# Designs tried in a protein design run: designed miniproteins, single chains, continued (5). Part 85

Each design is a single chain, and the fold is of that chain. pLDDT is the mean over its residues in the fold that is shown.

## One batch from the design tools (miniprotein)

Design m19133
Fold by ESMFold2-Fast:
Structure m19133 (fold): chain A 85 residues (1-85)
Amino acid sequence: IEEKEKEILELVDQGTPEAVRRAFLLLIDAINEAKSVEEYEKVKETIDKVIERLRARGTPFAEAAVKSLETLKKQVDKKIEELKK
């Protein structure tokens, strides 16, 4: 998880569409591998960090990517809710 976070943030910092798409795929992989509420919450924290960095770049592509990440974050919230019951 921690190693994936570093790679994801490095890809986002490059700011290219290819790098951002790769970061998105790594986030999906992290969600699929998560097995506990704690692991899902760590993925949510990584998504928030990615959103912050994309917003800092201030490009139209970054704004669209942020909207996709907000949708992904909602999917993680649903998984957390399912595990808490």
Scores: mean pLDDT 78

Design m19134
Fold by ESMFold2-Fast:
Structure m19134 (fold): chain A 63 residues (1-63)
Amino acid sequence: EEIDKKFKEADTNGDGKLSFEEVKKYFGLTSEEDKRIFRVLDTDGDGYLDKEEFKKLYNLLSQ
């Protein structure tokens, strides 16, 4: 429920997937560590996060 809302807020293109640029803008990411976490969660290796991968990233960054 809450993750669906946050995913839609980050998904500026409305295409149902998040690029690194969208995630960077949403969370204010500026470090190499944040880029590494994104790449680890991108299990498909396509440069985008789906909702489940985004949920994992959100939980890691909101600790």
Scores: mean pLDDT 73

Design m19135
Fold by ESMFold2-Fast:
Structure m19135 (fold): chain A 79 residues (1-79)
Amino acid sequence: SNEEFLKELEEELNRLTEKTVEQLREIGREDVAEKIREFVKETLEEMKTLSERERLILYTATNIEISGMLFQAELEKRR
């Protein structure tokens, strides 16, 4: 069902978020961790009003943004 699909996307985004937050805390970037938590919360609220196709697009874009934020934080620590 559409509700089961939304729940699976929510569970996957929450898993990615928690893993990314832990990695950011290990490098002392709790500021970025909080920004990611807020971003994911807003994204999940937006997903509730979207079609299945739009949810997949937003899910993919959100994954890219989270990965980019982590990568940027790691680069800043190394340089």
Scores: mean pLDDT 86

Design m19136
Fold by ESMFold2-Fast:
Structure m19136 (fold): chain A 74 residues (1-74)
Amino acid sequence: TEEGEEEVERLLEEARRIVEEGGTLEDIRRLVLERIRRALEEEGLLDEVPEEEVRERAEGLAELVAEELRKRGV
């Protein structure tokens, strides 16, 4: 859980930079999608999870990231 929290903070920091540079929710979705694919690859699960499922998870997580950034005043 602690390692997951650190990874989430890194993701939030990178997404914050995107927003501060004039990036959109679509740019955050792209960032999140790449992070999820990388995590699945490291776990050996990339071939086990359908692409549609990965896309849906990325979309949901990107919205949560955007919401958290708004709460932090970004």
Scores: mean pLDDT 75

Design m19137
Fold by ESMFold2-Fast:
Structure m19137 (fold): chain A 94 residues (1-94)
Amino acid sequence: ADDARALAEAVREALRSAQELLERAIADPAKAAEYAEAARRLLEGARVMLEGARALEAEDPAATAEAERAYRETEEVTRRAQEYAAEAAREAAA
């Protein structure tokens, strides 16, 4: 239970960090690509933590479900950061 919960909390921390990176990308469009790449690397780390939580699903299905929800939100935030970076690059090229 504690191990699965710790992994779910780690995925939630990755989500918070990805949200901060999206905010930084919006505040500094010139560095949006760097912030989007940082968010993508956070998402990769969160995926490893999610797989760890899934391995413990039988022991704590609630913690596994929470990790899956936080991971999906991290994917969405990362996608938004990448889309924003692409738009900022297109506008800079125009």
Scores: mean pLDDT 87

Design m19138
Fold by ESMFold2-Fast:
Structure m19138 (fold): chain A 66 residues (1-66)
Amino acid sequence: MEFLVRFHGSPEERAALLAELRSLPHAEVEELDANTLRITLTGSPAAEIGTILRLIGDPRVEVELI
């Protein structure tokens, strides 16, 4: 599954989110610009759903499926 994450917060909060996403064992994270990440998930459906729900629940984050 592939999606975009747009972040609306401080650079420090963005760095923490980026580190969190990069720690996922079946996720590839590409920085497109200062506020936009492309995420590709290749893990189990349960892990993918968990990650997406975590991001959707964050008011600083906009998730767009592509």
Scores: mean pLDDT 77

Design m19139
Fold by ESMFold2-Fast:
Structure m19139 (fold): chain A 70 residues (1-70)
Amino acid sequence: MTLEQRRAQLDRLLAQAERAAREGRLEEAYRLLDEAVRLLTDMLSRASPEQQREVLEWFFGRVERLFRLL
């Protein structure tokens, strides 16, 4: 799986977690966030330092919005 495909999958997981959080389904939101973190870890282990920085900056921006919902 390419970095682009993994980022798209990560985005979908975070979008699903945000939706679950807004609907009060906190258990599902935390499960989806756990899946997202596992995928992020796999992406970072295979990424260059430049790719790691870009992915982390994007991820923290997305997760900041999610944490405001939790």
Scores: mean pLDDT 79

Design m19140
Fold by ESMFold2-Fast:
Structure m19140 (fold): chain A 64 residues (1-64)
Amino acid sequence: GAAADAAARSGELGTRYARLVAEVKPEIEKVIPPETEEDWTRFSEALAAAVRAALEKGELPKIP
């Protein structure tokens, strides 16, 4: 039904997003290795920025 289709699309977007994050994460880890909780916060922000940049390339659907 429509609910199942919506759930499937949501899951697909989540999977695509996770794959993109997985591809970008190693590149960021080489530059900004997390050592403390503060580093994890900064790393998370850098990861989010990198994912946003990849989305701007039109590789994945826009995240809300």
Scores: mean pLDDT 61

Design m19141
Fold by ESMFold2-Fast:
Structure m19141 (fold): chain A 80 residues (1-80)
Amino acid sequence: SMLEDLATEGVKEILEIYKEATEKKWSIEEIKKKVIEAVEKLLKEFNVEEEIKEYLLKRVEEAPSVGGLEKAVKEIFDKL
């Protein structure tokens, strides 16, 4: 339940970032910055190993579009 609660809150935080980005017309760079911060926080809360954390954050950072970013984030949640 604790891990499920953490994952649920992480999803909510990332969805709120996408909602705010749409409303405020943020650049992809601004969206990436906020999503990277949220994902890094989540990975720390799950005690993910440093090498795996670096790999997953790099995938988010290298995403070429908002759709690519959403895909990278989904793959991270699927591994938790």
Scores: mean pLDDT 78

Design m19142
Fold by ESMFold2-Fast:
Structure m19142 (fold): chain A 72 residues (1-72)
Amino acid sequence: DVEEEIEELRRIAEILRRQARALREQGERLRAQGDDAGAARLFEQADTLEAAARTLEETARRLEERRREEEE
């Protein structure tokens, strides 16, 4: 069901955004401890997850548009 696919994509995107936030918080703690290299790695991972979340959100939006067209 396309509606279920849209909801699942948005749910996964939200999970990825929450994981990215957690990684940024952990990176900030590592930076405070003087582990700049570890912090940079976590920030890069957070950026990757945020990019993935945006892709899933855009895919969900396109599927929603297609579903509305099919209901006409």
Scores: mean pLDDT 86

Design m19143
Fold by ESMFold2-Fast:
Structure m19143 (fold): chain A 55 residues (1-55)
Amino acid sequence: SSAEKLRAYIHRRADTMSKETILKMIELSQRMAEQGNELAKEMLEALRDYLAEQE
């Protein structure tokens, strides 16, 4: 599905990013998701899952 492809893409990108950058993207995605942006909601979920897996 497109959501699975987006999740995989975000996880690969997050591997190249600092924790600070990931947290900033989570904040931005949260704000956009609150405005009804569905892509931002999927990105937020993928980034949160990534951080949870990193502990």
Scores: mean pLDDT 82

Design m19144
Fold by ESMFold2-Fast:
Structure m19144 (fold): chain A 55 residues (1-55)
Amino acid sequence: GALDEAAAALSPREWEVLRLALAGYSQREIAEKLGISVATVSRYIAKAKALGLLD
């Protein structure tokens, strides 16, 4: 399923970003929670959208 495909395609950090995005956190809030740049969060969100995990 999509979750099995995502488990193979996403790193642990990309999975953390995806979970927070699905929970309704903004890219800024995710960056603050994970101690990474908003640009990095944006890149991970773009990858998740490309995989069909986010709209």
Scores: mean pLDDT 77

Design m19145
Fold by ESMFold2-Fast:
Structure m19145 (fold): chain A 62 residues (1-62)
Amino acid sequence: SLLEEVKKVLREKGLKEEFIEQLELAVELGMSKEELEEILEAIKKGDFSKALEILGEIFERA
């Protein structure tokens, strides 16, 4: 699944497990496939600030 691909990239980049847990929670809170794809692209580019911004917006609207 797309979520498993994102989790794999996060682990390959050496990001903390807490970030992965927040990502899983965001999916449960109704994160769209498009938002998950934006997070994946941001992480691939090393733009962790953008990935955190997207996650923050999801948590704020939940």
Scores: mean pLDDT 78

Design m19146
Fold by ESMFold2-Fast:
Formats: C-alpha cells, structure tokens, sequence
Structure m19146 (fold): chain A 74 residues (1-74)
C-alpha cells in the first residue's frame, strides 16, 4: 500500500521509538535472544527508512549500534 512520504516517515519514527524501548527492556531483563531480534527489526527498518529519508536511516543506524553494543556487553 502506498502512502505519503511524510506518513511513511512518521510511521518509521514511531516504530523505531517502540523498538528502542523494547531494546532497553531486553537489556534490563538480560534477554539476549530478544535483543538480537530487535536488532534484526531495526536493521530492516533502517533499510526501509533509507528509501524515504536518509537522515532517519542514520538515526536508526545509531539505534542499531547502541543495541549491538549492549548485546556485546551481555
């Protein structure tokens, strides 16, 4: 389904914010399997964001980096 670039960007931002929250919960719980799944979801979201808003894709890439560092520390 096609939507406006603004709507797509807003939905991607909302999904990224939700995944960031879930990543923090997974880190707090020591759930490395859940955290890996969240990283995979963020990577997919970053690829999608790159086709709509490269700046948003960079923001999501930072979230992926933070989540990967948390996973490595676990």
Amino acid sequence: MEMSPEQERDLIRDEAAALRRLAAEAVAAGDTARLQGIIDSLEALRARAATVDPELAEEIARLVEEARRALAAA
Scores: mean pLDDT 83

Design m19148
Fold by ESMFold2-Fast:
Structure m19148 (fold): chain A 68 residues (1-68)
Amino acid sequence: SEERKALREVQRALLEEGTQAALEVVDEYIKRGITSERLLKLRTLLRGLLEGRYDEAARRVDELVLEF
């Protein structure tokens, strides 16, 4: 599944390169037409982290990572 591949690449980027790189991977897959509820939610959370909304976004990141 392209969605599964996208989620694995986002997780790898997040762990190896950080939040900005993970967001770029999510945006690339969405631009290619791979739009899923998980990818859209992940994009929203990653953007929240970059915008300094750490308090609420950090609690939700664990939930998304556990779905991989």
Scores: mean pLDDT 74

Design m19149
Fold by ESMFold2-Fast:
Structure m19149 (fold): chain A 80 residues (1-80)
Amino acid sequence: SEALKEAIEALINRDVEKARELLATTGDPEVQTLAGFAITRDPALVPQLARILSKLPKETQDRVLAGLPPELAERVRALL
C-alpha cells in the first residue's frame, strides 16, 4: 500500500512529521508500527519491526537498517 511505502521511507529518512501524519490517518497495524518506531525509536517495537521487514525485499531491509542506530540495527538483524 502507499501508506506502508510512505511509512518505510519515513523510517529510512527519520521523517517524524510524516510518521506523525501517518499515525493520525491510518488503522493499518504495520504502518502504525513503522511510523511509531520512526517517532520513538522504542526498542520494545524491534520484534514487530523485524517481522514487517522480513516480508520486504533485501534491498529495502538494508536501507532501513542503514538508517538505524548501530545497536538497534544489530537487534533487528539478529531477528531476521
Scores: mean pLDDT 84

Design m19150
Fold by ESMFold2-Fast:
Structure m19150 (fold): chain A 81 residues (1-81)
Amino acid sequence: SIVERIRELVERLLASTDPAERARLVSEIGKLIEEITDIETLERVRELLEEAAARSTDPEVRLLLGILAHEVRKKIEELRK
């Protein structure tokens, strides 16, 4: 499932301390989000990203996850017309 692939990348992002790895993971998550065409799956991804941001104690990781969640919200609104 694309949601489970995103979950795996998010867990890696939560565990990462390397800026280059963090940037790569964010890019990969963003590309997977672009592939999603249905609102139901985007809502699941948004919930996953927001839950992960709330769980993170690293302010940079919280910000990165927040940016990704915002991009998902924007895509949901675009698909709603």
Scores: mean pLDDT 87

Design m19151
Fold by ESMFold2-Fast:
Structure m19151 (fold): chain A 103 residues (1-103)
Amino acid sequence: MAPVPRGAGGGGPGAAASGPPIDMSTREGLREAVRGAAAALRAMAAAGVDLSAEEAAAALRQAFASHGVEVDPEALLELARAALAGDDAAAEAAGERVVESGA
């Protein structure tokens, strides 16, 4: 099926109203964003999406930069590799490096 653009991007118009926005200027908010990204990558891999770790890392870097956060591209690449492989321990370790580089 062709993907529908609805829900693509930062969520629906009610997303910002229903819950607190992720504040990526805080370490806690950045950790939430990193965990969400890792979970999304695992779900995409489980769904059979042919996304490379390099493409995933580049997309995450752009998303973080759009929120004014600069993160270590090496840590993002390790996070993407671990998440796509379903390795939760490695993804958590790489995620902490991403958080430390951006906070």
Scores: mean pLDDT 72

Design m19152
Fold by ESMFold2-Fast:
Structure m19152 (fold): chain A 87 residues (1-87)
Amino acid sequence: NKRRFTQLVLGAIVHARLGDSEMAVELLEKAKSLSKSPKAKEYLEKGIEAARQGDSEKAIEYALKALEEEVGKEEAERVRERVEAML
């Protein structure tokens, strides 16, 4: 479900920005399990690794790239705008 995927990715981005790397990893792994795009899965794997290393900026960048591959540029841009407005 693309809506649930977007919610999980947005949650991961918020938690990564707040320094909650453990929750960010958990949410990205859940998003990866729902992904139907091999490219999105690759970006999620990179985002998970960045989050595990405490690199929140890279984790967020890869999460947004995964979102674009899974749900398209328009929805990914809406998520980026929401993240910047809230954080």
Scores: mean pLDDT 85

Design m19153
Fold by ESMFold2-Fast:
Structure m19153 (fold): chain A 53 residues (1-53)
Amino acid sequence: MREKALEYLEEHEPEEAERTKELLANEAQDIDGAMDRIEAGVLLTIARNKYVP
């Protein structure tokens, strides 16, 4: 599901897809890294509900 949501973001909102990839690339073990990964998850959930059939 996550991969499909990202593919649809790349097709419809490439700037948002790039932002989401940047958030997912943050591997920091601190709270900022954890928050970035949570934000990416929320963005992917919104994209899935909006674009994935």
Scores: mean pLDDT 70

Design m19154
Fold by ESMFold2-Fast:
Structure m19154 (fold): chain A 102 residues (1-102)
Amino acid sequence: NVEEVEKEARELKEKLENEDLSELEIASLKREVSEKLHEALVKASEGDYSQLEIARIYLELLKFLNEYRKKHSSKWTPEDEETDEKTIKLFEEKLKELEKSL
């Protein structure tokens, strides 16, 4: 499963490098990745520690999508930066707390 998630992340990054995605497509991808990241963190908190590596991959992918939107969106604002930073910080703190439980 980790190998499949790594492949998914790599293929998505390659797609973003080759295609100009719409604002709606980027927003949809950010939502999907955030949901998958949250699910992995929940499963890890329930004792499936293999999900910690999956959570790390999705966290890095979410960071990549945030930077991609910032560089390519004509509608990007300072408020978007603050929202993205707060969201990433929340996920990083949750991951850190779960890793301390090991």
Scores: mean pLDDT 82

Design m19155
Fold by ESMFold2-Fast:
Structure m19155 (fold): chain A 88 residues (1-88)
Amino acid sequence: VEEEARLAAEGAALAARGYAAGNAAVFAGGAVAALGAAISAGIAGGGKEGGERAGAAGAAAGRAAGAAAGAPEGAAVAARAAEGGARA
C-alpha cells in the first residue's frame, strides 16, 4: 500500500511539473504512472481492501500533484475526498 501510494504520488508530481513546464509528454507519462499505481493497488487488495489501497494511492497522488503545482491547499482537499470515498 505504501509502495503503490509512493508510485502514485511520484507519477502525479511528475505530471504536475510537466504541465507547469508545458511538456505534454512528461505530463502524460506521469499521469499514466499515477493511474497505473492506483489501479494496481486496487487489484492487489481486492474488494474493500482494494478500495482502501486505491484511495490511499489517490490521496497521495493528489497531495503530490498539488505540492508540485504550488497549491497544497487544493491537494489536501483532494486527498481528503479520495480517502472519504474509499471509506464510504
Scores: mean pLDDT 60

Design m19156
Fold by ESMFold2-Fast:
Structure m19156 (fold): chain A 66 residues (1-66)
Amino acid sequence: SGITIAMALIYMGIGDLLVKKGKLEEAKEMYRKAIELLETVSDDPEARELKREAEEKLREVEEKLK
C-alpha cells in the first residue's frame, strides 16, 4: 500500500513538472498512471484522496487540450 501511494505521488509530481513545461499530453499520461495505481488500493482513505487530486489534475489538463 505505502509503496503504491509513493509511486503514485512520483507520477503526480512528474505530471506537474510536465504541465509547467507545456507537455500536456505527457502530463495526462502520468496522471492516468497515478490514478491506475491508486485504484489498486482504493480501500485506503489516503489513496482515495490522492486519486481525487489526480483526477482533478487530469481534468484540468484535458480542458487545456480542448
Scores: mean pLDDT 87

Design m19157
Fold by ESMFold2-Fast:
Structure m19157 (fold): chain A 62 residues (1-62)
Amino acid sequence: MLAKLTPSELVVAQALVQFPGKTNKEIGEILGVSEKTVKSHIASIFAKLGVQSRTQLVAALT
């Protein structure tokens, strides 16, 4: 599954697994990127992995 993600998307996906309760803004602050960039990467990850929620994403990556 992870082979389809770009390096930037992998970093965001790993941050979501590490911090599942954090908002997009908080993930952006942790990674040093904007909230808008985090939202964009999450949307791409969801589309590539065929998941619709953070819970499904964490389950798919764990």
Scores: mean pLDDT 78

Design m19158
Fold by ESMFold2-Fast:
Structure m19158 (fold): chain A 68 residues (1-68)
Amino acid sequence: ELSPREQAELEAMREAARLLMRGASVEEAIEAAVRLYLERVPDASEEEVERLREDVRKLAELIERLRA
């Protein structure tokens, strides 16, 4: 169903969401998501990593708006 890269991205985003919902900083969530993604996709491009960082930042903004 999902490609290995898509599956890795989904799991990285899940980890970021879990951390953010616990009150972790955006930087901690980004670091955890990127680390998880690179463990599964060690040949990931800088573009893929930056896209993931941006997705985590957007997720954090959404969570903060919902918590406000």
Scores: mean pLDDT 83

Design m19159
Fold by ESMFold2-Fast:
Structure m19159 (fold): chain A 86 residues (1-86)
Amino acid sequence: SLSALERAIQHDLTTVYGISLEEARAMSAEELGERMTAGLLARVAAGDPRALEALKVLGVTPDEPEALLARLTRIARSVLEALASL
């Protein structure tokens, strides 16, 4: 069974980025950062309110993909470190 933290990470990865927890666990921080960036930008382009809200929280605009990638790669590293500690 998943811990409460794993369930929270799974929910956000799935609903905001379109990534399963199993896929995320198999990736490097760099790979997960790239996948999160692509997923978020695709959902923003589709007008998904959750993706738009995530951009506001991150403090980055869709026209700054390099800044978004850097931010999400740092988040991906923290997520993978948290998952590895469980």
Scores: mean pLDDT 84

Design m19160
Fold by ESMFold2-Fast:
Formats: C-alpha cells, sequence, structure tokens
Structure m19160 (fold): chain A 64 residues (1-64)
C-alpha cells in the first residue's frame, strides 16, 4: 500500500491512475511527485507519512 523509499514514499493502487487527478491532489496537499510508474504507482518526493496517507485516500476517492 504505502512503501517508504529513499526519496519519500511509493503509493500502490489497484486501479489505473488518472494523471490529471495525481497532479491536482499533489498541488492541493503540497507534495512533490517524483514520478508515476506501471500506471498504478505514484512516487512522492520528500513527503511525510501523513501526506502520503492523505494523498492515497484522496486519489482513491477521486477514482471511485
Amino acid sequence: EIIKTEEGYELVFDKPIDYEAVLKIAKELGVEIAGVSDGRKVLLKNATEEQAKAFKEALEKAQA
């Protein structure tokens, strides 16, 4: 689900990611996106665990 990495956090989703939603939520939560991989993983740079959790919840709701 939420994996701590050397750069920040990796978030894994079970559905394809909407890139526009990723950028919007990152801006709203003040987190930097290091990248998106495999269409369902988002890499957050220099994020806190609280920010990573909030991001995952927001994106899952946006894609429900």
Scores: mean pLDDT 77

Design m19161
Fold by ESMFold2-Fast:
Structure m19161 (fold): chain A 82 residues (1-82)
Amino acid sequence: DSYRRYLEEPRRLLEEARRLAREGRLEEAVRVAEEALRLARETYELALKTLPEERLSEFEELVEEAERVLREIREERERAEA
């Protein structure tokens, strides 16, 4: 399933972003989370063109997760800046 690869790559980047954030590497964490969101959105656009509506929920969830992770890391960076 070629679509599994498209779901796995953004999820790996989100895990990496969360790890970097826990290490206090907030600037790197933001960059990685932004890349994850970009890939998630690209994957969702591809899914919209090729998959039935019932399968779109997986890709919508991925975009929402990426948006949440990026928001959380940005908030953490803002707190660190005081």
Scores: mean pLDDT 82

Design m19162
Fold by ESMFold2-Fast:
Structure m19162 (fold): chain A 80 residues (1-80)
Amino acid sequence: GPGEEAVRREGRRGEAGELSADETVEATERAARESGTLGAQIAAGAAAVAAGVGKAVGLSDEEAARLAGRAGVEAAEGMS
């Protein structure tokens, strides 16, 4: 749906290196809040978890952003 598509769009920006890890999480969470759909909220949550795990295991910000973006995109595609 439109909310999942919005999270996918913001997640792709993180994957492309346009956003930091924190910016990727913030952008996907903002898209999910604006859409109000449960699927979008779950996808944004996946991005946040992936960013947290990446940081915890010592990934760079760029690597954590790519991981967060990919997780958000994959979750959004699964909810669409």
Scores: mean pLDDT 84

Design m19163
Fold by ESMFold2-Fast:
Structure m19163 (fold): chain A 66 residues (1-66)
Amino acid sequence: MELRVTYTGPVVHGVGTLLRLIGDPRVEVERLSEDEFRVTWHGSEEEFEALLEELKADPNLRVERL
């Protein structure tokens, strides 16, 4: 399952939620630009839905299903 994640907030203090994803062995993160990332999920569907809720809760992130 794949997401496009765009960081839309100020550069100060960055991308805390996205940094957590980079540490997860079930996640593949491909940087498309300075503020745009492709996230590929290799875990369960249930875990993916929880991840979507977490990412959508961050006001500095725009999340699209691919």
Scores: mean pLDDT 72

Design m19164
Fold by ESMFold2-Fast:
Structure m19164 (fold): chain A 74 residues (1-74)
Amino acid sequence: MKEKEQRAVLLIVAANILVVAGEFSKSLGNEEEAEAALEAAIELAREALELAVTEEQREAAREALERAERARKE
């Protein structure tokens, strides 16, 4: 379970970084870069949710996913 837990955490962190990058790219008018970053964030957050073994990890993964999806919807 150690590897799975660590991978879930890394994917959650990576997803959140990409959400921030996507939101920043949108603020600069770089819509293509923003969409690519947010799409990657969604994929990583979904993988993190599948690998999550604790409720805290599942909540963090869901938050990252919802944030990325909300940012893309705009």
Scores: mean pLDDT 83

Design m19165
Fold by ESMFold2-Fast:
Structure m19165 (fold): chain A 66 residues (1-66)
Amino acid sequence: SPDAKTLEEMAKDLFETGKKNKKKAEEMLKKDPSKKEEVEKLMKTAEDAFGGYRGLTEGAETLRRS
């Protein structure tokens, strides 16, 4: 299994992915309101990434306390 440092690095990558997709969705909606479906897909991808970030961060904290 990954150690706490590896999980923290993976969590950071997911957080960056979430931020990037959220910003991209916001920019797309501002430029073209007709792209609702594409915006929703990007927002869902961002939400999934932020969920993974939270899970991996919790896992890393658990490993560091062990």
Scores: mean pLDDT 84

Design m19167
Fold by ESMFold2-Fast:
Structure m19167 (fold): chain A 65 residues (1-65)
Amino acid sequence: SKLAEELKEKAKELVKELVKKTKDVEKINEELYKELGPLLEGNLSGEDADEVSAAIISTATELLS
């Protein structure tokens, strides 16, 4: 969906900014949950939530590698 696509872009930008400040995966996850958690918990379908979660994991993995 368009909402999932917009949230994927937002998540990627947040990961990029967080990686500039720290390589601590736990701290990155805390900040991502703070910003995106409420949107993922109840505002997206399961399929859309899975797409956003996959994008976060993929982007963090690429930037931390």
Scores: mean pLDDT 71

Design m19168
Fold by ESMFold2-Fast:
Structure m19168 (fold): chain A 61 residues (1-61)
Amino acid sequence: SAAELAERALAAGRAAGSAAAGGVAWHDLYKQGLATREAVVRAAASKTAEEGVAAAEDGLI
């Protein structure tokens, strides 16, 4: 369900701070250049965590 995926995305996004920026579409970012890839991944990870929280709340209610 959306709530389960959102919770996993939230946990992965936060935990990815050290291991990986989990939940980011690397294939799409790769075509934009390796230089921007790392910066975009970091930004996407924080957004994924925030969106995961919002989706989880909507899914639970």
Scores: mean pLDDT 53

Design m19169
Fold by ESMFold2-Fast:
Structure m19169 (fold): chain A 89 residues (1-89)
Amino acid sequence: MEELWRRFEEAAAEAQRAWEAGDWEALLAAAEEAARAFEELARLEPSPEALLGRASALLAAAKAYEKLGDLERARELFEEARRLAEEAR
């Protein structure tokens, strides 16, 4: 568990730096790692926090895909993120 939370924290920090730098490929990589860490966390310990965390990571990935020009993938990820956020509430 501590390893998954550390991976998430590192990925979130990298996503923030990539967003500020306009490095959309780095943002995508960090967001995908954060989403994967939350998927593993949810498998071990399901919680609303895990769902919201995954939704946030997918939203970041969607923004990265949008900036990279992959609008179809961006749309699918935005829809999935919204669904997870609603499910958590």
Scores: mean pLDDT 76

